Designed miniproteins, single chains, continued (3). Designs and how they scored, part 77

Each design is a single chain, and the fold is of that chain. pLDDT is the mean over its residues in the fold that is shown.

## One batch from the design tools (miniprotein)

Design m10668
Fold by ESMFold2-Fast:
Structure m10668 (fold): chain A 83 residues (1-83)
Amino acid sequence: SAETLERIREALREHGGRATAAQITEATGVSRATLSRLVREGLLESFTLPDGTTYYTMSREFRLEVGIEEGVRALVEAVERVF
């Protein structure tokens, strides 16, 4: 589900790196079950505030993977723009 991960990444990016389940569902159409699965897989982190609101963020592993992708793509695009 690379497509699902990409959509969640964009939703989190639009919300400054963290979002509620409702915000992610609105933006991506994924279920709460999918979000729970991604937390269990270590791709998302979740935390609950004292008011009961749960937020999701990208894990360190996800951020590293995204950073590698963005770095490689930026390098390729820079070379293509010069040549």
Scores: mean pLDDT 72

Design m10669
Fold by ESMFold2-Fast:
Structure m10669 (fold): chain A 90 residues (1-90)
Amino acid sequence: SILDEFYKLLQETKLKLINAKTGEEKVKIVEDLAKKAIELAKKASEEDRKEMIETLTSFFDEVIENLKEKDPETAEKIEKIREETLKQLE
């Protein structure tokens, strides 16, 4: 299902973020997730899309909170990706 593919994408993204060494790498990883999630959402049912939006919002919030004090510049870039991504999913 689209939702199964989305959760697989999230798990792969989490692993990539753990292995990322720079803020620039983390931004690119999150941008790739955002692009792929938007494409999956276009194919998803209304119910699945709502779950994807809720899950993706929680994911972005967690990543931003983890970066706020350690790397505020990267956190700000990811906050912008969050805003743009969620706007496109509406």
Scores: mean pLDDT 88

Design m10670
Fold by ESMFold2-Fast:
Structure m10670 (fold): chain A 91 residues (1-91)
Amino acid sequence: ELAKKYVEKLKKGEEPSEEEKEAYEKKLEEANKRLKESMLKYSTIEDIKKEIEELKEILEKMKTNPKVTEEDIKKVEERIELLEEVLKELE
């Protein structure tokens, strides 16, 4: 619920509370841990680097599109962060 409120407030341009941010971050950490474990087993360093670059390009295009929500932008940013963590762990 708190994690959902964080996303909804960002979508509306409202300032989320510290508790809402913390709840969202904890949910992301759990989901990202499982995804990271899968990527470490099956992905190459080159694949991860390529996906990060592609997502950064998409993110810049999304920021110029008024139909894209802050929630959509945040999801892409979270994916980039996850991939950067996987890349660091792959050495």
Scores: mean pLDDT 73

Design m10671
Fold by ESMFold2-Fast:
Structure m10671 (fold): chain A 95 residues (1-95)
Amino acid sequence: SFAAEVEAARKKQKELNELIEKNKDDEEKVKELKKEGAKETLLLSARRVHRFGSPEEKERAREKLEKIVEEFAEELGVEKEEKEKWLKEALELIE
């Protein structure tokens, strides 16, 4: 069930936020935890499009996922190689 996947993602985000607060004095650790949360959000978006996306939404999925990846990369300083890997993984979930 996608509802179960959404609930699992919400629980993981809560756990990540608690870890971020616990590690707030470790800037590198906080950044890595935020990257993990961002990647999970990206992959959940791809899974949603795969399961429920209209044909039009699926055609636009690449552009939307690229935009999400660029926004996370800009905010969190994700390197080009890691960005390309995240995008590839998300696009494979749509196919």
Scores: mean pLDDT 80

Design m10672
Fold by ESMFold2-Fast:
Structure m10672 (fold): chain A 63 residues (1-63)
Amino acid sequence: MSVEELAAVLREEGLVAGIRRLSAATGIPEDVVAYLVSEAVSEHGTDARAVARATLEKLREYL
């Protein structure tokens, strides 16, 4: 999943949809993905692209 693809899901479908899609794409449990997304949101607020980039970088530690 690309930064732009995840950013689009976050903008158009919201956080829950983004978490589910990212969990399905990576095999990482939804609770772990939700935690990483919440950290990215706390760091970057409502900037969907920055949140998407930060989440994907954080997920690299679990792959």
Scores: mean pLDDT 82

Design m10673
Fold by ESMFold2-Fast:
Structure m10673 (fold): chain A 81 residues (1-81)
Amino acid sequence: PLVEEQISSEGIKELVEVFRKAMDLYNEYRKFLEEHGVEEAKKRAKEDLEKVKKTETDKDTLTAHNFALAMFEVDVRSLEK
C-alpha cells in the first residue's frame, strides 16, 4: 500500500511514468529480439540497465529499466527452447 501522504498528483504521476517507461522499454526489447535475436537483445537490455546504474541521478528510470529487464528475461526463458 502507498503511504497516504504519497497519494498526490506527483506520486501518482511518478508511478504511472515508471510503468509506462518499463512497458515502452519491454516493447523495444521484444522488437529488438524479433529483429536481431535473443543474445543481442539480452546484451542491449543489460547495457541499458548498466548505463542507468552508473548515473544514479534518476531512480525512477532505474526502476523502469529493472522492471523491463525482469519482464524481458521471463520472455527470453520461454524462447530459449
Scores: mean pLDDT 71

Design m10674
Fold by ESMFold2-Fast:
Structure m10674 (fold): chain A 99 residues (1-99)
Amino acid sequence: SLGPAMTDEEIEALRKRALEAAKRGEDVPYSVALGIVAVANEMVGDKKAAARAYTALAQVDLESGDYERAIRWAEKALSLDPTNEEARKVLEEARKKLE
């Protein structure tokens, strides 16, 4: 296991910063940070925290127009936490954008 997982509050703060950066086309540093957080939480066995971080990645990619990547991240989040409502909403919206 890696060290302590990032808290839900920390993941939410990072998600908000990433989404604001994506609106400006400057999401890359926050996307890298979210990816590290997702993998770290998955490695320590915190599936719900990992799912939240993958959901945040999906939301960032949805905002930036990377719909195929948004689908992959949302599906990954749902594989870890099938009850994640935000991940399901991102998956549905990204799929509609590809119609």
Scores: mean pLDDT 79

Design m10675
Fold by ESMFold2-Fast:
Formats: C-alpha cells, sequence, structure tokens
Structure m10675 (fold): chain A 93 residues (1-93)
C-alpha cells in the first residue's frame, strides 16, 4: 500500500511540473483532477483509465513543449507502477 501511495504521489508531482512547463495550467488541471479522481477508487479498471489519460496527455504536451511532455510521460510511468501494485494486491486474495 505504501508503494501505491508513493507512485500516485510521484505521478501527481510530475503532472504538476508538466502543467507549469506548458504554461497552460487551466486545461492541464482538469486532466490532472480527472486522473486523481479515477485513482481514488483504488480499482484496476480505473487505474488503467488513468494511465491511458496520462499517456494521451504526454503525447499532446510533447508536441507543444518537450520538457512538459517528458514530465507527463514520467507521470504515466508512475501510474503504470501503481496499476501493477493494484493488480498484485488483487492476485493476493
Amino acid sequence: MKEYEEAVRRAEEYLREAAELAENKESLEEARDKIVELLRSKTVEKAEEAVALARGLADTLEALNKEAGEAARRAAEELERALRILEELEEAE
């Protein structure tokens, strides 16, 4: 559980960095809030949706600002780790 919380926290930090680098905070805050809301469910299905949204955000930002795109991609990687942790917890039951 601590590993899941750490991965989610790192993803949130990277999404914040991406928003600052892109200088388009309003549209990026909406995407970030949706990702965070999905992760509050702590289910594999919603975590998969959050990963897909973060990847889409990274691809979009990379076209506008390489550094913002890289930060968003790091967020997606941390969300993929969180997803793997949830999958392992479901298998342990």
Scores: mean pLDDT 76

Design m10676
Fold by ESMFold2-Fast:
Structure m10676 (fold): chain A 96 residues (1-96)
Amino acid sequence: SMKKELEEKAAELIEKAAEIVKQLPKEKQEQVVEAAENKDLKKFEELSPEAYKLIKEATDLLAEAYGITSEEEKERLLQGTARAVGAVVKEALAKE
């Protein structure tokens, strides 16, 4: 189904964004995690413009999959996508 395909593509972009963040120095990885947890999207973008671009693309795919058209709901979804990236990075840091 188209919904499943959009969700799978979004998940791939989220994983790719996490891999980009994991290439940063550990201190900056921790800052990305903190920015995501605090819903500080501006700080997230400043720390990793490349990862931010990917989470925006993932958010657009998820918005299409779920029929989200409101700018407010898309912003909350973008914050959620950033937190998903932050969670993956935080788990990787905990294994060090």
Scores: mean pLDDT 89

Design m10677
Fold by ESMFold2-Fast:
Structure m10677 (fold): chain A 64 residues (1-64)
Amino acid sequence: MSKEFIKRYLVNEAIKAAEAGDFETAARYAEQLYELTNSPFARKALEAARAGDKETAIEYAKKA
């Protein structure tokens, strides 16, 4: 239950930051999501956020 709540929070915050063009904040939330889930989708979201690729970051964050 707690892990699902934190995951949902991190996904939503990463997407909001990416949509706002705040890629540093998006990358920080995607990194926390990756540490929590060890998901290859979270890793791809993190890499995309670091590269400033908004569409890819959002797509992979939703899949994580």
Scores: mean pLDDT 84

Design m10678
Fold by ESMFold2-Fast:
Order: C-alpha cells, then structure tokens, then sequence
Structure m10678 (fold): chain A 81 residues (1-81)
C-alpha cells in the first residue's frame, strides 16, 4: 500500500506540472518531501539530505520531474533498511 500511495502521489504531482514542465532541484526536493509526507512517511534529517543529493543529481542528468521525485523517494526509503 505504501508504494502504491507514493506512486499515485508522484503521478498526481507530475500531472499537476503538465508532464512537460521542468523543475529545479529545489522544487523536486519539496515535492518529494510532500509526497512522502502525504504517504505517512516521517523523514529524518539524513533522509532529507539524501533526497537533496539525489534530486540534484537527477535534475542535472535531465530526468523528468516524475523520475526525479521517484528516484529521490526510493533512495530515502532504502536508507531505512
């Protein structure tokens, strides 16, 4: 259910941005934190740092807004294992 909720939230944010708009690293960070918060995930400062690093790298690599959010969220969740 958590992965499904996160996936739906990412799709909703990508749709809101019109699928074709570009986001800054700062916007991807804010959207990733919001998506995880909506899914009931409490983020540590370390997880927020990983989101910032991953979002910056994804945007620099030319990833779409949805891809950048998904990568950043996945890295934060993986840090819990």
Amino acid sequence: SLIEEITRAIAAEAKKRGFFSKASPEEVVELTIEVLRQAGVDLSEEEKRLIKETATAAVKAGASIGESIARSALVALAARD
Scores: mean pLDDT 75

Design m10679
Fold by ESMFold2-Fast:
Structure m10679 (fold): chain A 85 residues (1-85)
Amino acid sequence: MYLQLAVTLAQQAVRSGRSGDMDSALDSGMGAGRSLRRGGMLDESRQVDSLVDRARDVRDTDPQRFIQLLQQALQIAQDALRRSR
């Protein structure tokens, strides 16, 4: 349940980032990290939180890196879901 939600939120973060909605992208990325934590994936949650913080830092200076960092967060969420099966 929580790991599937983490993947869904990480996918939303990437879509919002690509559409230029940086606020929604960061909010969804933070939600993915929280969902990983609730799913017991503590290390993956910390990694996603770190990537979202870095995305926030480059929000106004490097839009391509912003999306790239959110894509890395999505990969972590997808990997966590695969390992839980």
Scores: mean pLDDT 88

Design m10680
Fold by ESMFold2-Fast:
Structure m10680 (fold): chain A 78 residues (1-78)
Amino acid sequence: SSTEKFLERLRRSVEEAEAEKDPLERSLLAGSTHVLGAAYLVSASRAGELTPEEIEELQRIIDRAYQLDAEAQAEVKR
């Protein structure tokens, strides 16, 4: 499904952010993933296109991306 392909893309973006050593670039990657994931969750949920399992996975990805961005920003501001 289009949702599964999008989830796969978001998972790869999180993995890329986790592997990124530069805190500014990590923040940009994680922040972008968070915004994109949150926008998709809102739109696809309104359209009734998500299963409960897909909603749960999207929420986990969004939360992880948010944490990665927050941690990276704290490192940059030091």
Scores: mean pLDDT 86

Design m10681
Fold by ESMFold2-Fast:
Structure m10681 (fold): chain A 89 residues (1-89)
Amino acid sequence: MTEEELRAQLDEALAHGDAGVRVQALIGRAALEKGLSAEELEAIVESLRPEAEAADPAKRREAMAALALRIAERLGASEETLAELRALL
């Protein structure tokens, strides 16, 4: 995944307009702002996959929410971004 590909995915995610999709877009923007490469973000997403796939539809959203917050904290996302994520979750 290149930076150009990541930008395209973020733009599509925002255009598709679901709360879960917006959460992913916010994480992607935080990663780019912190200077993370597309490869680094993809590695984080791959770490996320097993837990996200683990369960029921309701639990799946909850698991993704918890992991998204942990990733944002690890990225050193701003308090503002963390608050926005919590509001969407």
Scores: mean pLDDT 67

Design m10682
Fold by ESMFold2-Fast:
Structure m10682 (fold): chain A 87 residues (1-87)
Amino acid sequence: SVEDLLEEFERLLVGAYTYAQQGRLDAARALLERAREVAERFAEVASEEQIKELIDTLEKFISQLTDPELRAQVEEILRELKELLEE
């Protein structure tokens, strides 16, 4: 369901943040790659409003990240989601 995909996505973001705080950047990157895949699946079934909510969540998440490579990875997910809205 859309709700299950959103929950999985949020869990992956929390995990990535936790690994980043521990200095485990490879593990954080792997979880963000999985989050990208979940975001793509979410976008296939989500409404425009739900996609906009996910974009807002990711913009807030980026503000919590200090590592530039991880920030860039999340920014790429944001770009893909915004392209789906033709923005």
Scores: mean pLDDT 84

Design m10683
Fold by ESMFold2-Fast:
Structure m10683 (fold): chain A 67 residues (1-67)
Amino acid sequence: SVAELEAKASAIAADLRARYGPEGLERFKQAVLAAASGKSPEEVARIAGISLEDAQTLVELVKASRA
């Protein structure tokens, strides 16, 4: 569900903040913007500097939100 994907995205944001502080939140914002722009999970991961697994979750959230 979208709600489940939103919960996973919130966990990703929290983990990035814990590891990188304010820079982690900036990475999360860049990842969401790249995913919303139609970038692949691999490109989202490269652009934002996050894991491929986290990028896949954010791309799925964007896709689910557009359905």
Scores: mean pLDDT 84

Design m10684
Fold by ESMFold2-Fast:
Structure m10684 (fold): chain A 87 residues (1-87)
Amino acid sequence: MGPLAERALRLAEEAERLARQALEEKDPEEQRRLALEAGVQLGLAGIQLAVGILSGDASEEEIERARRALERANRLVVEAEKKAGLL
């Protein structure tokens, strides 16, 4: 896996983890903080994937793997942001 595609995958997985934690959180302030952190990690994952694609550092299989992880993370981040009142 190219370094940028691998970083995108790891950042997307971290965004998914933080979003799931936000969905389980009972404290509204902490839930909002976790949802915001998940959004930041998701944004960074998107940037790393975009740069990896543009630079040619990622194979088609690596791009597809990172894209699927980013799509999963995005769905959970959106749900976490809605629950936190950010959307």
Scores: mean pLDDT 85

Design m10685
Fold by ESMFold2-Fast:
Structure m10685 (fold): chain A 100 residues (1-100)
Amino acid sequence: SVEERMRRLAEETIAFLAPRVSPRMLRGIRQAYDAVIERMSKMSPEVQEEALKLFEETQRELMAWVEANPDASLEEVERAILAAHLRLLRRLAELEAREA
């Protein structure tokens, strides 16, 4: 299902981020993914597929940024990760608003 694919992608992203961020930030990211996936699972299949693409784009962006910045400090990494996830949350909220 799309929900299972979103959860798998979220867990892959969380696993990638685990060695790169503080435990506090990792917990916040996990809670945000859980809440978003629960909300998205109630939307149309079309909106769920668009949400999945946004998750995939965010994972790709984060992986590319980390690979391009191997000497980045913890603060720089956490700032980049936070910025990417805030963009994701905004785009997901816009998607949810179109179906409310």
Scores: mean pLDDT 85

Design m10686
Fold by ESMFold2-Fast:
Structure m10686 (fold): chain A 100 residues (1-100)
Amino acid sequence: LEEVEEIARELERLRERLLEAIENNDVEAMLKEIGRMVELMERLVELFPEDEELRAVARAARAAYEAMHSLDDARKKRQAEMIAALIEATVRRVLERLRE
């Protein structure tokens, strides 16, 4: 539980950095922050291996992140926003379940 809360806090910090990178059109920082967010999602899957939805979302986020490297800057920005929103919604769901 402590580890999940630590991951959630780190994801929130990374989301703040991502939004700043998007606003500043810093593509390199945007890719770095998204990559770190995807890694933390994969760590959540290790903590909840029976959560099929979490696993599916983590796989989708990883695939979307890898696809970003072949996109133009405008599409990279849109893809990053989509990945971040998907991760935020999924993490919120996981935290809500743990507080039930």
Scores: mean pLDDT 83

Design m10687
Fold by ESMFold2-Fast:
Structure m10687 (fold): chain A 55 residues (1-55)
Amino acid sequence: MVEEQVKKLQEEIKKLMREYVELMKKTSPDARKQAAEKMGEISELVKKRRELEEK
């Protein structure tokens, strides 16, 4: 069953989202770069989760 993998992806997404939000509260160029990287990772995990659920 894919539910366990979806749950793990949800947990990873939550961690990255929290880190992303914290970085977005800062206005430094370094924080903006890190936020963009986190957002990229979140986007990939969200896409993977959706594909896994749709399979």
Scores: mean pLDDT 78

Design m10688
Fold by ESMFold2-Fast:
Structure m10688 (fold): chain A 75 residues (1-75)
Amino acid sequence: EEKRLEAEIYLALAIIAAVTGNAKTAIDMVRKALEAGLPADETVLDIVRRAMEIAKEQGDEETYKEAERLYEELK
């Protein structure tokens, strides 16, 4: 499945962004993975939660609000 591979690539990019402290990219990649058909499981929720924490630590209020909204939508 072309879309499944695309979703998995976006998920991998989201994980890399989260571990490198790039909260905005992590959230953007999670949204793209979900659009490509990735299920919103606990791994996805953990990435979003980590992105919220990173954004808060960096003072990025806009990214924090985006991540918080995404988390509430997916829970």
Scores: mean pLDDT 83

Design m10689
Fold by ESMFold2-Fast:
Structure m10689 (fold): chain A 73 residues (1-73)
Amino acid sequence: MSREQLEEALRAAQYVMDHLEELTVEELRELDRATGGALRPVLTAYENGSSLEVIELAAAVTIAVTRRQLEAL
């Protein structure tokens, strides 16, 4: 994954975190597709009817992992 792809994934994950309560499943699916599946854990938690806390944790983990990958470049 390129730096540009990781930066895009980080922006998408941050957007999801900032808009969790207002984000639709369709918008989340589109963001997941646009980022090549970077938001898959978040989308899976949402589609499985997980609690807001679990969805938030999935988004936070995605942000942390993506930031760590960017720092390793």
Scores: mean pLDDT 80

Design m10690
Fold by ESMFold2-Fast:
Structure m10690 (fold): chain A 87 residues (1-87)
Amino acid sequence: GMEKFAALEPEEKEKLKAQLEEQKAEALAWIEKNRDKLSPEEVELLREGIELSYQAHKAALEKDYEKAEELKKKLAELQEKYEKLRE
């Protein structure tokens, strides 16, 4: 889990941080590619979710677990809004 990042060497942490940046970029690219199939509200919620997810993982990697937990809670709230929109 996120706790495993606490034991990593600085070089390994930078590599994981780079992977998080790539994952964020890929997710944003997916939204742009599928923009014509999504409502403007879905696009906004998905982009916000991607940003919150990235910030939460980055906070955990930097050992800011309190911030990571708060951001994860915001992600859960955003996911609920997205699911209600898809109903």
Scores: mean pLDDT 78

Design m10691
Fold by ESMFold2-Fast:
Structure m10691 (fold): chain A 97 residues (1-97)
Amino acid sequence: SLSLEEKQTLVAMTIKVLEKLKEKGIENMSPEEIQALAEELRANPPKLKLSEEQVEKFEERVAKVAEEVNANPETSDLEAMEKLIEVVEEILKELKE
């Protein structure tokens, strides 16, 4: 199992990737550009302060998206990324409240 610190880092990195995908437009980023961004964030992890509860909530919502995608293998990578961006937007909204 991942430690809380490792989970916080992973979630923060995922949030930053999804924010960039939304900013640039999902259709405007290649898989190679997404991988390069993930590698850059892995080398320089974002210092986003997430509580344990926020990490758990993110994991639960991501797990739900994964279940939906696995239940419908016809779901495109674009549709899956759009669902994940919605999860990120909800979590970021809660961070501000």
Scores: mean pLDDT 72

Design m10692
Fold by ESMFold2-Fast:
Structure m10692 (fold): chain A 78 residues (1-78)
Amino acid sequence: SALSREELLARAKALVEVLRTSTDPGVLESAARMLGAILASDPSLAAELGDAREPLERLLGHPDPAVVAAAREALSQL
């Protein structure tokens, strides 16, 4: 079953906090990909997730190319 917009927004905000606090490349890649997927499923959420921009832009400098690719894709949805 599809998640409600409220549940998607809550999950997206939790993922933004993971992007701010995690140092694990696999966790960062997963969180950025999941955030990108949420934004792709409901583009209207982009207006409420401006705070995601800073941590995603920071990840563009990450040494792991998979993390960079995931962050770039998520940023493209904002």
Scores: mean pLDDT 87

Design m10693
Fold by ESMFold2-Fast:
Structure m10693 (fold): chain A 87 residues (1-87)
Amino acid sequence: SKKEKLLELLEKVEEILRKHFDPNSPLYQSFLKALEEIKKAIETSDDLEKVAEMALRFIDRLIQHTTDPEAVAELKKIKEEIEKILK
């Protein structure tokens, strides 16, 4: 299902967060909480477009807060996959 694919992509976002972001930053804890809220919205919402847009905005926020080119490249690929789900 499209929801299942979206949740799998957010699991990959969590892996990127844990690998490439500073775990001692208060911003890191804020990002993990936001990710949990988005995952819950995907599970409980019937509006796939709305929850996919939430995920895309969140990923853009992560890109704005990292200088790691590997993290940016991986996050941009996940954005492309989410955009494909919306077709």
Scores: mean pLDDT 85

Design m10694
Fold by ESMFold2-Fast:
Structure m10694 (fold): chain A 86 residues (1-86)
Amino acid sequence: SLDEIVELIAQADAYEWLGDKEKAEEYRNKAKELASKIDSPEIDENGYPTTPELQAKYYETLAKIFEEHGDEDKVKEYRELAEKLK
């Protein structure tokens, strides 16, 4: 699904920021593989969202991963970005 692809690329970006390069690469490769099997203008070839609804999902997923890792400032930042898209 488009939601799954966007969640995967968001997890990749969150882990990259956290310094977990191996997890970032695993999630990024999975997002790209699934994106390559779907022809949709709502995501790009790497799984990044092109619509406000999926962009909000991307930010919500980033916030969730940062919450799990105790980065409260990043949680607030990305939840605010998601809310602005609704």
Scores: mean pLDDT 85

Design m10695
Fold by ESMFold2-Fast:
Structure m10695 (fold): chain A 85 residues (1-85)
Amino acid sequence: MEFEKEIKKAEEAIKRALELMDQARDVANDKDAMQKSKDLYEKGMKDLLDKAKKSGTTEAAKEALDKAQQLKDAAEQSLAEQKAA
C-alpha cells in the first residue's frame, strides 16, 4: 500500500514538473534549449520510476518521490525566472 502511494505521488510530481517546464519553454527566449532540458528530465525520471517499480521496495519509491519533488521545485523556479526575464 505505502509503496503504491509513494509511486503515485512521484508520477504526479513528475507530471506537474513537466507541465511547468512546458510553460517555461513557451515564455523562454531559447525554446529549443528548454525543450531539450524537458526531454532529458522526462527520460531520466521515467527510468528512475521504472527502476523503483521493478525493485518493489518502499525505499526506492520514496527516493523516486524525493527526486520528483526536487524536479518540480526546480521547474517552478525556472518558470518564475523565465517570466521575470
Scores: mean pLDDT 79

Design m10696
Fold by ESMFold2-Fast:
Structure m10696 (fold): chain A 85 residues (1-85)
Amino acid sequence: MALTPEERLRRLLRGAAQVVREILQKHPEKYPEALEKVERLLADPNATVEEMLRALQEVFDYLEEKDPELAAEVGRRIRALQAAA
């Protein structure tokens, strides 16, 4: 089955959002707004690549400010998904 570059990127970004959600669910009391944002993104099957990138970037920037260690883990896992795709 042929995946377009756009569709492949969308799947990768959904995978990244799932990883972010999983990491944030380990600390639900600390970052409930960031978790809610990621869950809203994952609930939208028609989210564009641009919308996904923007939402994930906003969550990453927020976490980098509040919890740089957690942000580093998120960034590392997203880059690993990018490299594996």
Scores: mean pLDDT 77

Design m10697
Fold by ESMFold2-Fast:
Parts: structure tokens; sequence; C-alpha cells
Structure m10697 (fold): chain A 93 residues (1-93)
């Protein structure tokens, strides 16, 4: 699987950095499948994440990992949590 092929049309999307996020999740003992991550990204692609480019990659990755840890069995809930936390972080800038 080439995560680079998931597209880069949305600024700061974790799709661009799935490899790093996957490694972080495994190191923290969070077991999610590649299929789970793809479903989360599909939900995120339907959301407006304008302004995510104002955040660093590390901040985006940390928010994504936190969202997965909160909802490891529900890709849609993970995507909604991630987008909500991103918007809150952007608003705090």
Amino acid sequence: VDFNDLGTTYKGIPAIYLQGIYVKLKKEGVNVSEDYLKKVLDYILNEDISGADKLSLNEINDIFVEAVKANPDNPEATAKSFVSKLKEKIASL
C-alpha cells in the first residue's frame, strides 16, 4: 500500500503521514488495521479542515493519535473527534 497515493488535496491531512501515525500507534500499544485508518481518512475527506496548514505535522499527528485512542473501534467517531480537535487547536492560534 502506498499512502502517498491517497492524495494531498487537503492541507495537513494525516493521509500524507499515515506511515508515521501507524508507527506511533503501534508504539503506544494501539492496534488498528490499515483498513480502519483508510476508513477514518475517507470520513475526514468529507469534512472541511481548512486551516490545518497552520498547525505543525507533529501537532496534527498527536491530535490524530489521540482521536484514534479515544475511538479505536469506530472510524467515523475517530474522524469526527479528530476534526473537532483540529478546529479547536486552529481556533487557539
Scores: mean pLDDT 68

Design m10698
Fold by ESMFold2-Fast:
Structure m10698 (fold): chain A 82 residues (1-82)
Amino acid sequence: MLSEAEIEEIRARIAAEYAANRPKLSAEERERLAAELDAYIEKAVAIMRERGVAEAEIEEFVAAVRAGDAETTLRLLVKVQR
């Protein structure tokens, strides 16, 4: 599963990107950021599915990351960790 270090790194990275870059990101740039984070999302999504997390919550996580919503993403990462 995702290590504590990997989850913390993703959490810190997403929070920093949101705080620093979100107000300056166009829709296209948010899409690029989401694509860059895609590998991390795929790891988290796979683990969430294996843990039996509801598909609706997984979709919410993906949508939050793609929108650059660090708050929602960080909250949902807690479910991956659990």
Scores: mean pLDDT 67

Design m10699
Fold by ESMFold2-Fast:
Structure m10699 (fold): chain A 111 residues (1-111)
Amino acid sequence: SEEERDKLAIETFRKTAKENGLSDKEIDLIIKRLKEMAKAMGYPSLAALLVSLVFGLRGKEAEEYSKDPERIKEAAKLLAEVFAKGDLSILSPEQAQYFLNRYAFAVGLVG
């Protein structure tokens, strides 16, 4: 279910972000912002947004990709490290390009 996918995304993101020195309060603010972005972009789930940001997928393709638990975990881990360290070099050059394009668009939608 979408709820189970989002639970996996949140648990994976939180674990990795804590390992990289973020507090629960900081993590909760990031997750809240990402959920707002997912809604603004019309994604059915947080997990779909995370795979969109990492793999450059849009719409139904991102939704379909987010059905694989391993893809959710990969996206959540990579983004948790990026947000914790403020360093895009954690991503491959292709993933960094996708993240910059998609994240800038999402930020524009939510302010």
Scores: mean pLDDT 83

Design m10700
Fold by ESMFold2-Fast:
Structure m10700 (fold): chain A 94 residues (1-94)
Amino acid sequence: ISNSQARQMVQRARQLMRSDDPNDRIQAVRMFMQALQSTDPSIQRQAVQGFGRASRSDDPQVRRQARRGAIVALQSPDPDVQRIARRTLDIINS
């Protein structure tokens, strides 16, 4: 995935995360997961921050998808991305 395409995905995902519809929020998490394939650390950081936001959702499905995304983000070579992903998982597992 291109970095420009990943940036557009993050913007779209952030819009969907503001929806009251759990299906929109699940789609947002999947788009953040696709954006995580970007080589740009700033885009990867925005994606894992999106997982952090989703992890606080009242919907168990949204939280489960956020957990999966955070686990994938732990494989990022960026230490900041790894740190944010670890904190997200700690919140979910608390």
Scores: mean pLDDT 81

Design m10701
Fold by ESMFold2-Fast:
Structure m10701 (fold): chain A 78 residues (1-78)
Amino acid sequence: MALEEAKKMAEELAKPSPEFETLSAEVEELSPTKAKVTAVVKVTDPSLEEAGKTFKVTVVLEDVDGVAVIADLTYTEL
């Protein structure tokens, strides 16, 4: 189910990571079959070109025949 997978994704983003720091992560139910995860992340890995940059990442999950799939993924530098 899309909402449950979105919640799991947000929980995973809240865990410590060597590549990025999650500043915020929000889950929104768009419909019974669609959920959106919006996260603001700062890249902390100094080996990456994006090091020190902050991004807004939006993932839309859709439930297709009982399987949650990624319907859309966008990211924007803040």
Scores: mean pLDDT 78

